# Ledger of designs, part 2: designed miniproteins, single chains, continued (2)

Each design is a single chain, and the fold is of that chain. pLDDT is the mean over its residues in the fold that is shown.

## One batch from the design tools (miniprotein)

Design m4036
Fold by ESMFold2-Fast:
Structure m4036 (fold): chain A 52 residues (1-52)
Amino acid sequence: TDKFNEELAKITDETRKKIKELNEKGPEYNDEAVKVSKEGQERIGKLLEEYK
């Protein structure tokens, strides 16, 4: 249903925005950006398990 796509889009948008903000602050935030990316992937994995 549409709910899966809405939640997926929310997770990807939130992750992308946070990574962009960290990258704009400077290269010293690369480790934090990588962590945010990993957390986003884990959230997507959980979502896929729930809506399978």
Scores: mean pLDDT 81

Design m4037
Fold by ESMFold2-Fast:
Structure m4037 (fold): chain A 85 residues (1-85)
Amino acid sequence: SQQDRIMDVVDRGAAELYRARQQGASQEELDQLLDETRRQLLSLGLSEEQVNRVVDLLREYRDNLSNGEKSARIFEEIRRIVKES
């Protein structure tokens, strides 16, 4: 259940990043969405090190939205980090 809650935050964060990019959001606006996701993950008890790794992967996702294969690998890696918690 805790892992499910963490993945819900990740999935919502990714969906907001995708939506914002589709709407032409600035880099600053996208960074603010990542900061919100970071705060939520910390509140769910992930370590700062784990949260930094997840946020870096979400930033990579944001910068590679047209690359479906890379997106799949990014979310697979995020799921591994979350399961190690």
Scores: mean pLDDT 86

Design m4038
Fold by ESMFold2-Fast:
Structure m4038 (fold): chain A 94 residues (1-94)
Amino acid sequence: MEAAEERILEEIERIAKDKNRESSEPAEIVSLEGVDSLDPEQLEELMIQLLFQLYNLLAEHYNGKTASPEEREWLRAAVRALVRGEPLPEPLPR
């Protein structure tokens, strides 16, 4: 139960940890203060923006590229599914 949420967070943490090793604190991109006061639509939008920012930073610093349109759409769909308690969309082919 609720494995999808943990899987997304685990993958994000793994990528961030491999890049930064948590030795230095990166600049805060988005404030999460007041997240508990957001409605579901605002929370969904905020999470999508946060994931895109995080993915782009990791891609630029680690892989030297930004997220593809397909990857961005998958991430958006995954965040929406997570917020709505729906199953995650099919992963992109490699």
Scores: mean pLDDT 55

Design m4039
Fold by ESMFold2-Fast:
Structure m4039 (fold): chain A 50 residues (1-50)
Amino acid sequence: MVEERIATLSPKEALGARAWVNSGGAHSFKEIGDALGISSSTVSRAVRKL
C-alpha cells in the first residue's frame, strides 16, 4: 500500500516519502529534505499523501 502510494507521487515527493518510510519516522522532514536536497515542505506533502 505505501509503495503503491509512493509510485503515484512526483519524483521529488517519491524520494522524500521513501526516505521517511525507510527511516521509520526517526528523522524530521527537515533532516530528510536537507539530506536529499529538497524542501521539507515537499517531504511533508509527500508523507501526507501516503
Scores: mean pLDDT 75

Design m4040
Fold by ESMFold2-Fast:
Parts: sequence; C-alpha cells; structure tokens
Structure m4040 (fold): chain A 102 residues (1-102)
Amino acid sequence: GAGFGYALEVSRYTKEKIDELRKQGKEELAEIAEEFGRRVMGALFDGSIKGVSDEAAEKAFEIAKETLDKIYELTDPQEARKVAEEGLKKIEEIINEDIKKR
C-alpha cells in the first residue's frame, strides 16, 4: 500500500540527510534525524496495516521531509528534538484522523 511505499521513501530521505549531517560533524543532529525517521517509518507501516489512505500517507511524508529539512538547518540539538517531536505529532495526527474517518 501507499503507507508502506512512503515509509520506504522516508527511510531513504532520512539516510540522505543523516549522511550529510555526519559529513558536517553534526553527529547529535544526525542521531535526532535518524530517530525521527525511524518513528515516522513505524507510524506509516502501522498506518498501512490499519488502512491509511494514499492522500494521508502522502501528507505525512511531506511533513516528514519538511521536518527533516528543518533539523538539517539547525545547530541546537534541543531545538532539533522539539522540531522532531512536533513533526511526529502532526504525522501521527494525520494518520490517526484518516483511519478514524472509517
């Protein structure tokens, strides 16, 4: 399903950002991005099993990319963790609200 496909796309995008952050010596930001990507991938896999729509899965993926892009531009790990938490909350809300609509 689309949720599974977008989970794989999140994994690929996350790995690309992690590699770039590590090349810059930003290891703590790379770890935050990795954990965020892992949690988003889990939410999309779970959503795929529960029947999330293609539209909701795509919106979740768009927010995941925006969140990763924001983390990539940050220097403060505390701010990056807050951005990751807010992004994940939005993604989980989109997936859960779509599933509840059935």
Scores: mean pLDDT 87

Design m4041
Fold by ESMFold2-Fast:
Structure m4041 (fold): chain A 77 residues (1-77)
Amino acid sequence: MTVTATLTVRTSSPEATDQVAEQLQRQPEVTSVEKVSPTVLRAQVTAPSGERLAELLRQVSRLPGVTEVVADDVRVT
């Protein structure tokens, strides 16, 4: 079963936002990335499992300049 979610990622600076957006776009599970503000990104994610989604959240939270990562609209299909 696939899991879809919207990730809200907060960063410490506009420069960190651009770097984090590039890293998110490199992830195969990330289908789109939108800059909501200079320090906030919104990403749409489709993962093959909840475990992979949890792993992706941990990976993103460890990126330089990331201060917060929240998964919203989590749906299992």
Scores: mean pLDDT 84

Design m4042
Fold by ESMFold2-Fast:
Structure m4042 (fold): chain A 70 residues (1-70)
Amino acid sequence: MTPLERALAADLEGARALVEEMEANPRPREVFEEIVAKIDAGEPLDNADIVRLAYLVDPEYVRALLERLE
């Protein structure tokens, strides 16, 4: 199981809400910069960070996984 699959399985409804928010209010640079800032600060990436980052890279793949994990 990949980190993304684990993140989606841990909170499927939260992941869907994050994806819907990213589609409704596209802020790809802001989201990317927030994740980078966490890494630079030594903060661990949580499941929401993993989902948001994956969606920026491959939104179709993330949507397909959400449908599979229904």
Scores: mean pLDDT 78

Design m4043
Fold by ESMFold2-Fast:
Structure m4043 (fold): chain A 112 residues (1-112)
Amino acid sequence: HMTPEEKELRERIRAIADELLKHVPPEYQERFRALVDRLIDHIARRDYEGALEAFKELVEEAKKAGVPKDTIIALVSAILSEVIRYVKRHRPEELERTLKFAREALKIAADA
């Protein structure tokens, strides 16, 4: 089950991924959408370890698709901004865990 807020978050993150990855082949775009969906599912379940694994996979697939490092960093940063906004509004008790998760995800993108 997805709440309306989770559905809105998923739609916003998909739009970000579609815009930043619009120049990659369509088969990679479908794969990225699937990875984004998995990422949101982990966040919705408060499974930040699984969310980090999904981010690592997303970054690795973006590198394989030839996405520039600056675009990967922009993508991860934009996704994390949406997640932090969602958590601040709907799950403020999770904010500390979410910020720790965000720092680790940004390190993964920066090390790409």
Scores: mean pLDDT 80

Design m4044
Fold by ESMFold2-Fast:
Structure m4044 (fold): chain A 97 residues (1-97)
Amino acid sequence: MRQRSDQIRQDVDDTRRRNQDDPITDDSRQLSYQIGQQERQSTIYDIVDDLINGQMTVQQTIDRADGYGISVSDVVDLLRQQGHDQQADQLEREVRR
């Protein structure tokens, strides 16, 4: 999971570096949007990994997601997709408080 997040970050960094000196074009705008989506996905994976590995609490996970402008429901969805139903249930309960 953290390994997957690191791979996404590497791909984002490689793409960003390549386009850093390029003029702003429609292609560059599309790539910037795609990079933003990949960065958001990478951040969601990092949040999930930190929660699963016990590096942060459920409340800290909510605070971190909010700080990055990420919906807690996106974190819950990823947890359920990866079979971490207990953590997903805890996160959903905490958000409803």
Scores: mean pLDDT 70

Design m4045
Fold by ESMFold2-Fast:
Structure m4045 (fold): chain A 81 residues (1-81)
Amino acid sequence: SFTVATEEVRRLFEEEAEPARDTFAALAEEAGMSLEEALDGIERAKAALERHADEELRKRIREFAEEMKERLRAAAEERER
């Protein structure tokens, strides 16, 4: 059971990267730049976000782990009812 949860956590890490990419696209649109200028802006924004993303990812990991634990606890409680 715990092995399944661990594999799910690993898979979600890979999937969480997709929302981050969507955020990059949104930032480019908000910048109101041409494609070339947007790419330059994305690179600069990405460099800044990478530092912030490290902390975000750590927090996201903790939040996800806690949510998964709560869901597992809820499932166990339902089985005992």
Scores: mean pLDDT 49

Design m4046
Fold by ESMFold2-Fast:
Structure m4046 (fold): chain A 94 residues (1-94)
Amino acid sequence: SLGERTLAGVRAHGERELAELQSRLDKLMEELKKNPEAYKKAQTLIDEAAKRIREQSPEGAEARAVGAGYRIATDVLNEQKKKEEELKKKLEEL
């Protein structure tokens, strides 16, 4: 039916966006693996966020968990890069 095709189309688009976001998250986690402390921190925060998301609302929990993971991984990576930049500046002042 037309309604079923429309719903399938919306779900297929969401699945594609989710797969792209997961791919981006995987790339961020690979970058974070270069620093074991940052990787462990990101993984722990992602696991905790995913658990809370699943407990609060099962609807869209997978998509929301991946989205939260992407934000967490980005924030941890940005904080790590900021610390590296600050360290470089201090070394240049010597």
Scores: mean pLDDT 78

Design m4047
Fold by ESMFold2-Fast:
Structure m4047 (fold): chain A 78 residues (1-78)
Amino acid sequence: EEVQKKIEELKKKAEEFRKLAEDYRAQSHAAGGEAVRSGDPERIAELTAEHGRLMAKADDYEKKASELENQAKKLEEE
């Protein structure tokens, strides 16, 4: 049952990364929304940069989560 423990650990870590990705996407969306509502070009530029930065972090964590999910799935299928 060592394999089951490894599967559970991979799934748990993937879930944590999925949650982090979701949190970063939500923050990115909020920053993008503020940029659209801002009348200040300097603040629009700052919020747009933050939107991009947060989206990049979300994408990175989604990729890591998918890799862990695929590893867990392969272990389950063996």
Scores: mean pLDDT 82

Design m4048
Fold by ESMFold2-Fast:
Structure m4048 (fold): chain A 90 residues (1-90)
Amino acid sequence: SERLQLLIEEAEPAEEELKKLGIKPPEKEYEEAIEEAKKAVEYMISPESEENRKKAQEHLEKAREILKDKSAEERGLVFTFAAIEVVKEL
């Protein structure tokens, strides 16, 4: 799909940038947030349905709750990393 191709192309530069910054794998709270964010992304790229939209929103809310005390930049990095991992597994 064209959307998957674009996500793969956009994800590759982001991964290279993260490696340049020497960012180590996240701490346990980020690992839990990444897992929930990955589930949200998986439902977002699944065939469009009300159930898949609700599941994506549920997992997105769980990730946000885990990261509620983190900066917007840290939350953005977690969601970007999760999207990269999901796209790579496709």
Scores: mean pLDDT 67

Design m4049
Fold by ESMFold2-Fast:
Structure m4049 (fold): chain A 113 residues (1-113)
Amino acid sequence: SVSEILKKLKEEVEKLAEEIKAAVEAGDAESALKLLKELMDLIKKKMAEIIEKSPEEKKKEVTELAQKTMEKLNELADKFIEAVKAGDAEAALKALDEMKKTIEEFIKEVEKL
């Protein structure tokens, strides 16, 4: 069900975000960037599954919401990457926090459909 996929997405995003935060705080740029890639790959996979499992009458709205969410996440991921490369932990963690909020908003909006 879409509800089960949304629950797993939330749990896996929270876990990966904590691991990314730990890598950033440790100054481990390589691990932080690797974990960010894993997070983005996870989100893309779960969004595709959510679209596939959505009712036909909701598929267009869910697809448009997913596209808008992914565009925002790609912008925030780019900010995170540049902050990590610059050694700016504060900016990196701010970008990560905004990515988490973007996913939480996506989940809330899909649950309302």
Scores: mean pLDDT 90

Design m4050
Fold by ESMFold2-Fast:
Structure m4050 (fold): chain A 89 residues (1-89)
Amino acid sequence: DKIKELIKQGKYDEAINYLKENLPEVQEAIDKLLSTDFGKMLLKGALYYFYENNYDPEKAIENLLKDFPVDEETVELLRKVLEAIQKSL
């Protein structure tokens, strides 16, 4: 499982590129998140918490929100990405 391996190794930039190439349904969501340094940081943090919480999207988002004030639109983008990864596992 290539995506799990990349996330486990902390290779977030490679993981994000792999997702864009292999999950076309989340390309727009990822591109919106990557449009700012803060969004990129949040996506990497979400992937970290996703790994730490056994690939549970809701627990990953809950843990991210304890550390960062995130608007609803950005939360929805992050949830969409994590749910798509979970379905591909």
Scores: mean pLDDT 85

Design m4051
Fold by ESMFold2-Fast:
Structure m4051 (fold): chain A 90 residues (1-90)
Amino acid sequence: SSAEQSINSIRQSIIDYLKWLLENVPLSPEEKKFLQETLDKLESAKTPEEIISVLEEAYKKLSKSKDPTMQRLAELLQSDVNTIKSLVSS
């Protein structure tokens, strides 16, 4: 469906951005571990509900960070969750 294609596009965009952060941004060992675990969970997610669950867990943790890069990532993930939720409820 068109919704499934949109959700998969959003997931792939997030995966690509997480990979970019891991390769290009100075991160603490704890931040690297968390982003890698989030990446692995997103690649393993099979349903929109699983994708939403992974992203909600991620942005809740990232929003507590004092790192502006992590805070911006949290805002992006929260926006993506809202978009995916709108697509599955349509």
Scores: mean pLDDT 87

Design m4052
Fold by ESMFold2-Fast:
Structure m4052 (fold): chain A 68 residues (1-68)
Amino acid sequence: GKVLVTDSRGTAVVLPLDLAIALLRRECPADKRAEIEAIEKLKLGESKTVTCLAPDGTPVTLTVTKIE
């Protein structure tokens, strides 16, 4: 499946779900694991928001929507 990821900085990207989950697990704090698991379980058209870290360590809010 595929997801649309939008961030609070105005970036939007379409990714394979498995790649998106791998990136979220790498970049997000460990306390966000439950939110990441909820994203793995998203059905078509559902969205979930999670706060992760940018490469500079700044918190960034991501909205992940399952599109395929």
Scores: mean pLDDT 79

Design m4053
Fold by ESMFold2-Fast:
Structure m4053 (fold): chain A 72 residues (1-72)
Amino acid sequence: MDYEELLELVLKAAKLAYEKGIDTSKLTLEEALEALPELSEEDKEALLKAAKELGVETLLDLANALVAKLLE
């Protein structure tokens, strides 16, 4: 999965969290994804792997890191 596809997946996760009233900025990425059973296990693993590779811990930080990579 490239950075553009990962960013689309982050936006999907953020939309689901918003619809549920979940503030993802107060959760680790792992905690946020556990609250979103609508995401496939493969999608969750892809986001967790990307966060680990980019050294980020939250969904917002992952989104910011992916945007930065796309602007390079």
Scores: mean pLDDT 83

Design m4054
Fold by ESMFold2-Fast:
Structure m4054 (fold): chain A 103 residues (1-103)
Amino acid sequence: GMAQLLELEILEGLALIVYGVGKVTGDPAFGARGIARQLRELAALLPTMPAENLPYALAVARRFRDIADEILAQDPDNAAAREARALADQLIAEVERLIAERG
């Protein structure tokens, strides 16, 4: 519903803010930890998410993956960014599975 779409927009906004802070402070690990946290919060929303909202969740998860990839491009050994990337891939696969099952 509308509340879940608003939550997805808030999570995406927070991810962009955390990424931006990591860039300006020169702490890519801070950005990566923030992205991982937002991915876990998005995953927690999935079990109760209406089918019509799943494409938006997929778009947000893909954006988080792109941010994790940008951090890894600057710091390939960043454990937090690797965790965020793995969480994003798992979440994308789960959302795609739910779309296939419910659509």
Scores: mean pLDDT 75

Design m4055
Fold by ESMFold2-Fast:
Structure m4055 (fold): chain A 100 residues (1-100)
Amino acid sequence: SAEVKELAREIIKKAREALKAIQNKDIEKAESLVKEIEKLAQQLNDAGAPKEVIELIRELIFLLKEAIEAVKNNEPKEKIEELLKRAEETIRRLEEAVER
């Protein structure tokens, strides 16, 4: 449980950094952070994290990747903002699940 909480907190930290990178259109940094999150997510799954935590992290990775692609494809600002808001909500839910 302690290892799971530590790994999940690192994922949350990197996800917040990725959101900021996406907002600043720093796509190289955002993509690098997502790859780091994916590696931490594998470690967290191997450490036996609760299914809810694993599912929230998978949703978060998906939303971050979608937001990165939307920026790269010059999608409407409203679509990018909606994806970022959904990612922020997923981070909030993940924080609540980890502290339970």
Scores: mean pLDDT 90

Design m4056
Fold by ESMFold2-Fast:
Structure m4056 (fold): chain A 107 residues (1-107)
Amino acid sequence: AERRVARLVVEGPGLSGEELLEAVYEAVKEALRALGFEITEEKRTRTSAFIRARRGDVVVDVEIRVTAEGRVEVTVTVEGPDAATVMNQLVARIVEGVEARGGRVVA
């Protein structure tokens, strides 16, 4: 099956690392649900989160972590048919959801 990986770096002027993590975590969940994915596993701490989601034969893993600089790093892995198209759609919706919550994608 096709596999794609993307990394995003998020900043949130005026947000703590924990607040920025929450904003990114909710944006990712919203993006996955909007694209018809079922969230099958989720874990969250003060400094990290993990989400696994499925839609048919497509599996998405999202790892989220607060960096030492107070940024949030997001690693998105998509595995399955049309992984590149799914990745592009998911990243676009994550960026939109992050910006709606006061974050900014910088890389």
Scores: mean pLDDT 89

Design m4057
Fold by ESMFold2-Fast:
Parts: C-alpha cells; sequence; structure tokens
Structure m4057 (fold): chain A 86 residues (1-86)
C-alpha cells in the first residue's frame, strides 16, 4: 500500500523525485493536515532518509507513513484520496 501510494504521488507529478513544497501540498490535500503539519512531516522524512533537496520514492514513503499516523488515516483511505487527484 505505502509503495503504491508513493508511486501514485510520482505519477501525479510526472517525476521520479519531488520538491518538499510539492509533497507538502499533496499531503495537505490527501490528509487534511495543516500546511505547518505537512511541512514538519516532509522535513522529518527528509532527515530520516538523509535527503537534502528533493524526496525520492523512499522519502515519499517515509512522509506518507508519518502523515497517516498523524492524521489517523489508513493506507486504503490515503490511496483512495490520491487516486481522486489523478
Amino acid sequence: MIDEIADKVLELLGKDKVTPEELARILQEITGLTREQADAIVRMAMEATKQKEFLDKEGIKAAISAAMTVAGLTPEEILKRIEEML
């Protein structure tokens, strides 16, 4: 599920890696979290995966996992929301 969600995020943006700003915006749309919460999650995911400028698939997976925990959403709910954006 998390792998599939990360693939859908990359598909939505047409890229193999994303900026922190692009990912934070997507996390807000799919989770309903505030921009401040989304930015904090992206920053933590970058630190956890040792990424500086962009997030690859592993960085995106880490951010999605954290966002699900903070928002109290299941992988299935997140996948459905991202698919609605495609």
Scores: mean pLDDT 83

Design m4058
Fold by ESMFold2-Fast:
Structure m4058 (fold): chain A 80 residues (1-80)
Amino acid sequence: MIEELEKLFEQLMSTLSENAQRELKNSGDMILGLIRSTKDEELAKFAVERIKEILEDKSASDLEKVFAVNKTYSELLKKA
């Protein structure tokens, strides 16, 4: 799960502008840190599904994708 999540973040980063990449890296590092510290398989699965949806959303702007990742982190904190 964590390896799949890391790969999804790498794929998402490669599609974004430099400014969006910097903002998303901070949020991504926080999500990965939370999943690694909790070792919660359900949280990891939720994160994978949400990041995959964000990556696949062709209608969203780079900024909207950054906000969606930030929202995912907030949702994970509430579940942890």
Scores: mean pLDDT 81

Design m4059
Fold by ESMFold2-Fast:
Structure m4059 (fold): chain A 110 residues (1-110)
Amino acid sequence: SIEEKIEELERLSDEMNKALLAQDLSSLQAALERAKAIVKELAELTKDNKNLKKLAEETIGDIEVTLEFVKSVDLSDERQVIHLQFMVLATQASLYLLIRQLKKLKKKEE
């Protein structure tokens, strides 16, 4: 259900923060890949809503850019660690906006 997918995205956002604090790139990559898969499923479920489709596509783009950086990041370089933190925050902001719009859609169906 859409509600279960929203709850999993919120949990994955928390997992991203934990992975960043632990400097666990493998866990961060796994959380990003899973979030991308869920956002793609949500885009299919909401394909009749043009605004949600656009937000989902933009969120997938942000996740893909962050994933590409994770593959090449040097954790011994403080500037790259800070840049990774900002990229994850941007991805989380896109996820937050998407979740907020999905919750508004669900409330109109109640």
Scores: mean pLDDT 86

Design m4060
Fold by ESMFold2-Fast:
Structure m4060 (fold): chain A 74 residues (1-74)
Amino acid sequence: MEEIEEKTKKEAEELLNRGQEVLDQGKKKADELLRQGNVQQAKQVVTEALKQAQRLGKEAAATIERGRQEIEAL
């Protein structure tokens, strides 16, 4: 039980950390584009980063739910 919980926590944390990195990289790229006056591309970069981070967040939530089900199954 504890092993499944630890593995689930580590996998979920890794996915959440990847989501944060995607947001950080998106912000850096958007800031660079804004400095160049490319507002439309900056908006696209932020939108894409948010979508990717949301997908990773949902995957982390699904990982937690699967781990919980494994612990509760039998």
Scores: mean pLDDT 81

Design m4061
Fold by ESMFold2-Fast:
Structure m4061 (fold): chain A 116 residues (1-116)
Amino acid sequence: SAPPPETATLTFTKKAGQAPVLVIESEATEVLSLTVTVDGKTVFSYSGPVADAVLRASEALRKLPAGSKVTVTVTANGKILRLEVEFVPDNDREYATALTGAVLRALGYEIDALLA
């Protein structure tokens, strides 16, 4: 039997000099819907594999102006264990390192779900 869909919501303010990296830990294989809203307006949406959602949403979040009040809503095809944002210094090295870690974490959960 397929696991029931779960929805989680995260709200934060984008800080100057910091890049936000989205972290999703789940038993899900796919994000059915991911939306990023700023002041109630949708600025990004995605559906697909959890790892791709982490990558694409993090890139969209990085492009937002400092001071943006951001809401991320995720609906996944399985249990969401953790939805949060990690702030790192806004430089390519620190951002790439944090983003790689977040993507590998998302991929690890997808692989574990396939082997269970």
Scores: mean pLDDT 83

Design m4062
Fold by ESMFold2-Fast:
Structure m4062 (fold): chain A 94 residues (1-94)
Amino acid sequence: MSPREQLLELLEEMVEITEKALNGELSVEEARKKILELLREAGKLDLSPEEEQLLKQVYALSMEALDHLEAGDRETARRYLERMKEVVERFREL
């Protein structure tokens, strides 16, 4: 699997984990831990500067979603999740 394909799968998993937290399938604490583990795995990849910026963007959006969810603002958390999906989909579609 190419570094680009590996990055895409890790970003898609960050989206899935964030969505599971929003649906109550994971606690915010569990979601934060899993996303940090994915960030660590992505850090092992030989990424371009553009791919590193994409990773940072999706990670930042996931943390914003989880912060708002923890604060009880589910609507704002969902908007951040939708933004994550848009960013990842744009990367996928080439």
Scores: mean pLDDT 88

Design m4063
Fold by ESMFold2-Fast:
Structure m4063 (fold): chain A 88 residues (1-88)
Amino acid sequence: SFDTVSDQIVSYWQQVLQDVQQTAPNWSVDTQQVRRDILQSVSDQTVQFVRDRGRRDGRPGQSDQTVQQVQQLNDQIVQVLDDAIQQS
């Protein structure tokens, strides 16, 4: 169901945020910059997938909520990476 897919996507992004918060201060600046670019690309693809899936399953409001959650988590991840780069 869309709810299961939505929950799995949000859970995955929450796990990425926790991993980045714990590990990013130990990464090289080059690693942080590369991962930032990859995460932005993956976020864009995830948003498109969620919107398409929500429309297909007749749940555009739920897909908008899931998109907002993914975007908020991505913004937090980007902030952690940017803060780590600034301190280097």
Scores: mean pLDDT 81

Design m4064
Fold by ESMFold2-Fast:
Structure m4064 (fold): chain A 78 residues (1-78)
Amino acid sequence: GSSDEVRKAMELLDNLKTRKDLDEAIAHLIKALELKTGKKYSKADIFDEARKLIELGSYNTIEVYILEAEKKIEEEEK
């Protein structure tokens, strides 16, 4: 279910090594949201939610962890 997909995304983020791990974590979170809401989500939607959560001071969320992981991997790819 949705909770199982969130757990899989968190496990990938906790052991993050590659761009592929991050892409798989994002895919699991998107699947979790689609299962919960019935709506379609993109990677951009996840990052938009992460930015809103940061503005609210809610740093301990999976969306924020994904955004921070993306920034780290982009810096390593430069």
Scores: mean pLDDT 85

Design m4065
Fold by ESMFold2-Fast:
Structure m4065 (fold): chain A 87 residues (1-87)
Amino acid sequence: MSPLEELGRLALEMARAAAEGDKERALELAERAVDLMVERLKAQGAPEEEVEAAREKGLELARREAEELAADPELARRLAEEVEAAL
């Protein structure tokens, strides 16, 4: 599986978990997606400063998004449909 396909799968699973009200699972999957993106930046030779900044910003955004989606199951369901259509 390519990194983009794996990231898409994680995003879909996160949105589905949030739509089901599983906030902990959604957060776990969001953090896994950030880890995957950070690994990709490292593999592409991005500077350490850029990798660290991307990780911090990514975790902040991922946690915020997971909490927002878990608070709004209809929004999470719509996102899951959009991500599935893009895969």
Scores: mean pLDDT 79

Design m4066
Fold by ESMFold2-Fast:
Structure m4066 (fold): chain A 92 residues (1-92)
Amino acid sequence: MAAEEIREELLKSLSEEVAEYYAERVAKLKLDLEKARERKEVVLYTAEKLREIGDSLSAPGEPTLNLEALEKLASKDPSYKPKLEARKAALA
């Protein structure tokens, strides 16, 4: 699966949980890419988005909680909502 291929590359530099989260995000981007294959710039667009995801992972000191765990925390405690939104924005 596409997510498995991306997970293998991320696992070389990252914890398993963080790599799995970003692999799912990149796999979703690749599925969107297939729907827009007619555009000449689609490959360059994907490469740029993959680099953005990589850059967000490389930021030192960033928390490594996956999105699902953070969503569960935000549903129990509203003080986590801004952190969840910031995390989603960094990965979008």
Scores: mean pLDDT 59

Design m4067
Fold by ESMFold2-Fast:
Structure m4067 (fold): chain A 93 residues (1-93)
Amino acid sequence: SKKEKIIELIEKHEKEILKILREAGVPEIVIENIEEGFKSALEEIKNSKDPEKEAKKYLYNLKLLIEELDLPEEAKEKILKIIKETEKKLEEI
């Protein structure tokens, strides 16, 4: 279903972002906070009658969070590119 495709897309995207954060040497406490936010966002998408709208809201909020975090610039750029790619793939579903 469309909802299942959105969930799979977001789960894959979240795993890729967490990998980049760990490889960039981001402190584990920051990574754990982001991972908890990811779990909450995914549950909102799963429980929504409009999973596309919730996914778009999640991606927008994630972009704002990443831009505000004290991250290495290379890691920040890579994550923002993943977010942009996820937005494009979401429109194809």
Scores: mean pLDDT 84

Design m4068
Fold by ESMFold2-Fast:
Structure m4068 (fold): chain A 85 residues (1-85)
Amino acid sequence: DELAEALVEAIKNKDADTAAAVLERLSGRTLSPAERARIAEILASNDSDLTKLLQMGVLLRDLPLVKAATTNDSLEEAAREAARL
């Protein structure tokens, strides 16, 4: 799952540009500069990777992403569900 792997790597590497690009593809919309800046802040935090995914889902009001982050025990599983391949 190419999008899920890209999202996992972006979160682990704190790569906000790649995370934003993957999230745009998953949501089908362009992110605002404010949303991109907040993604960078979320990724830079000391929260768990799964918590970061949840926070990004809340930021973007992406209910499928929030569900994936809350119903899965690992970042990799949550990212695969969010990508829906």
Scores: mean pLDDT 84

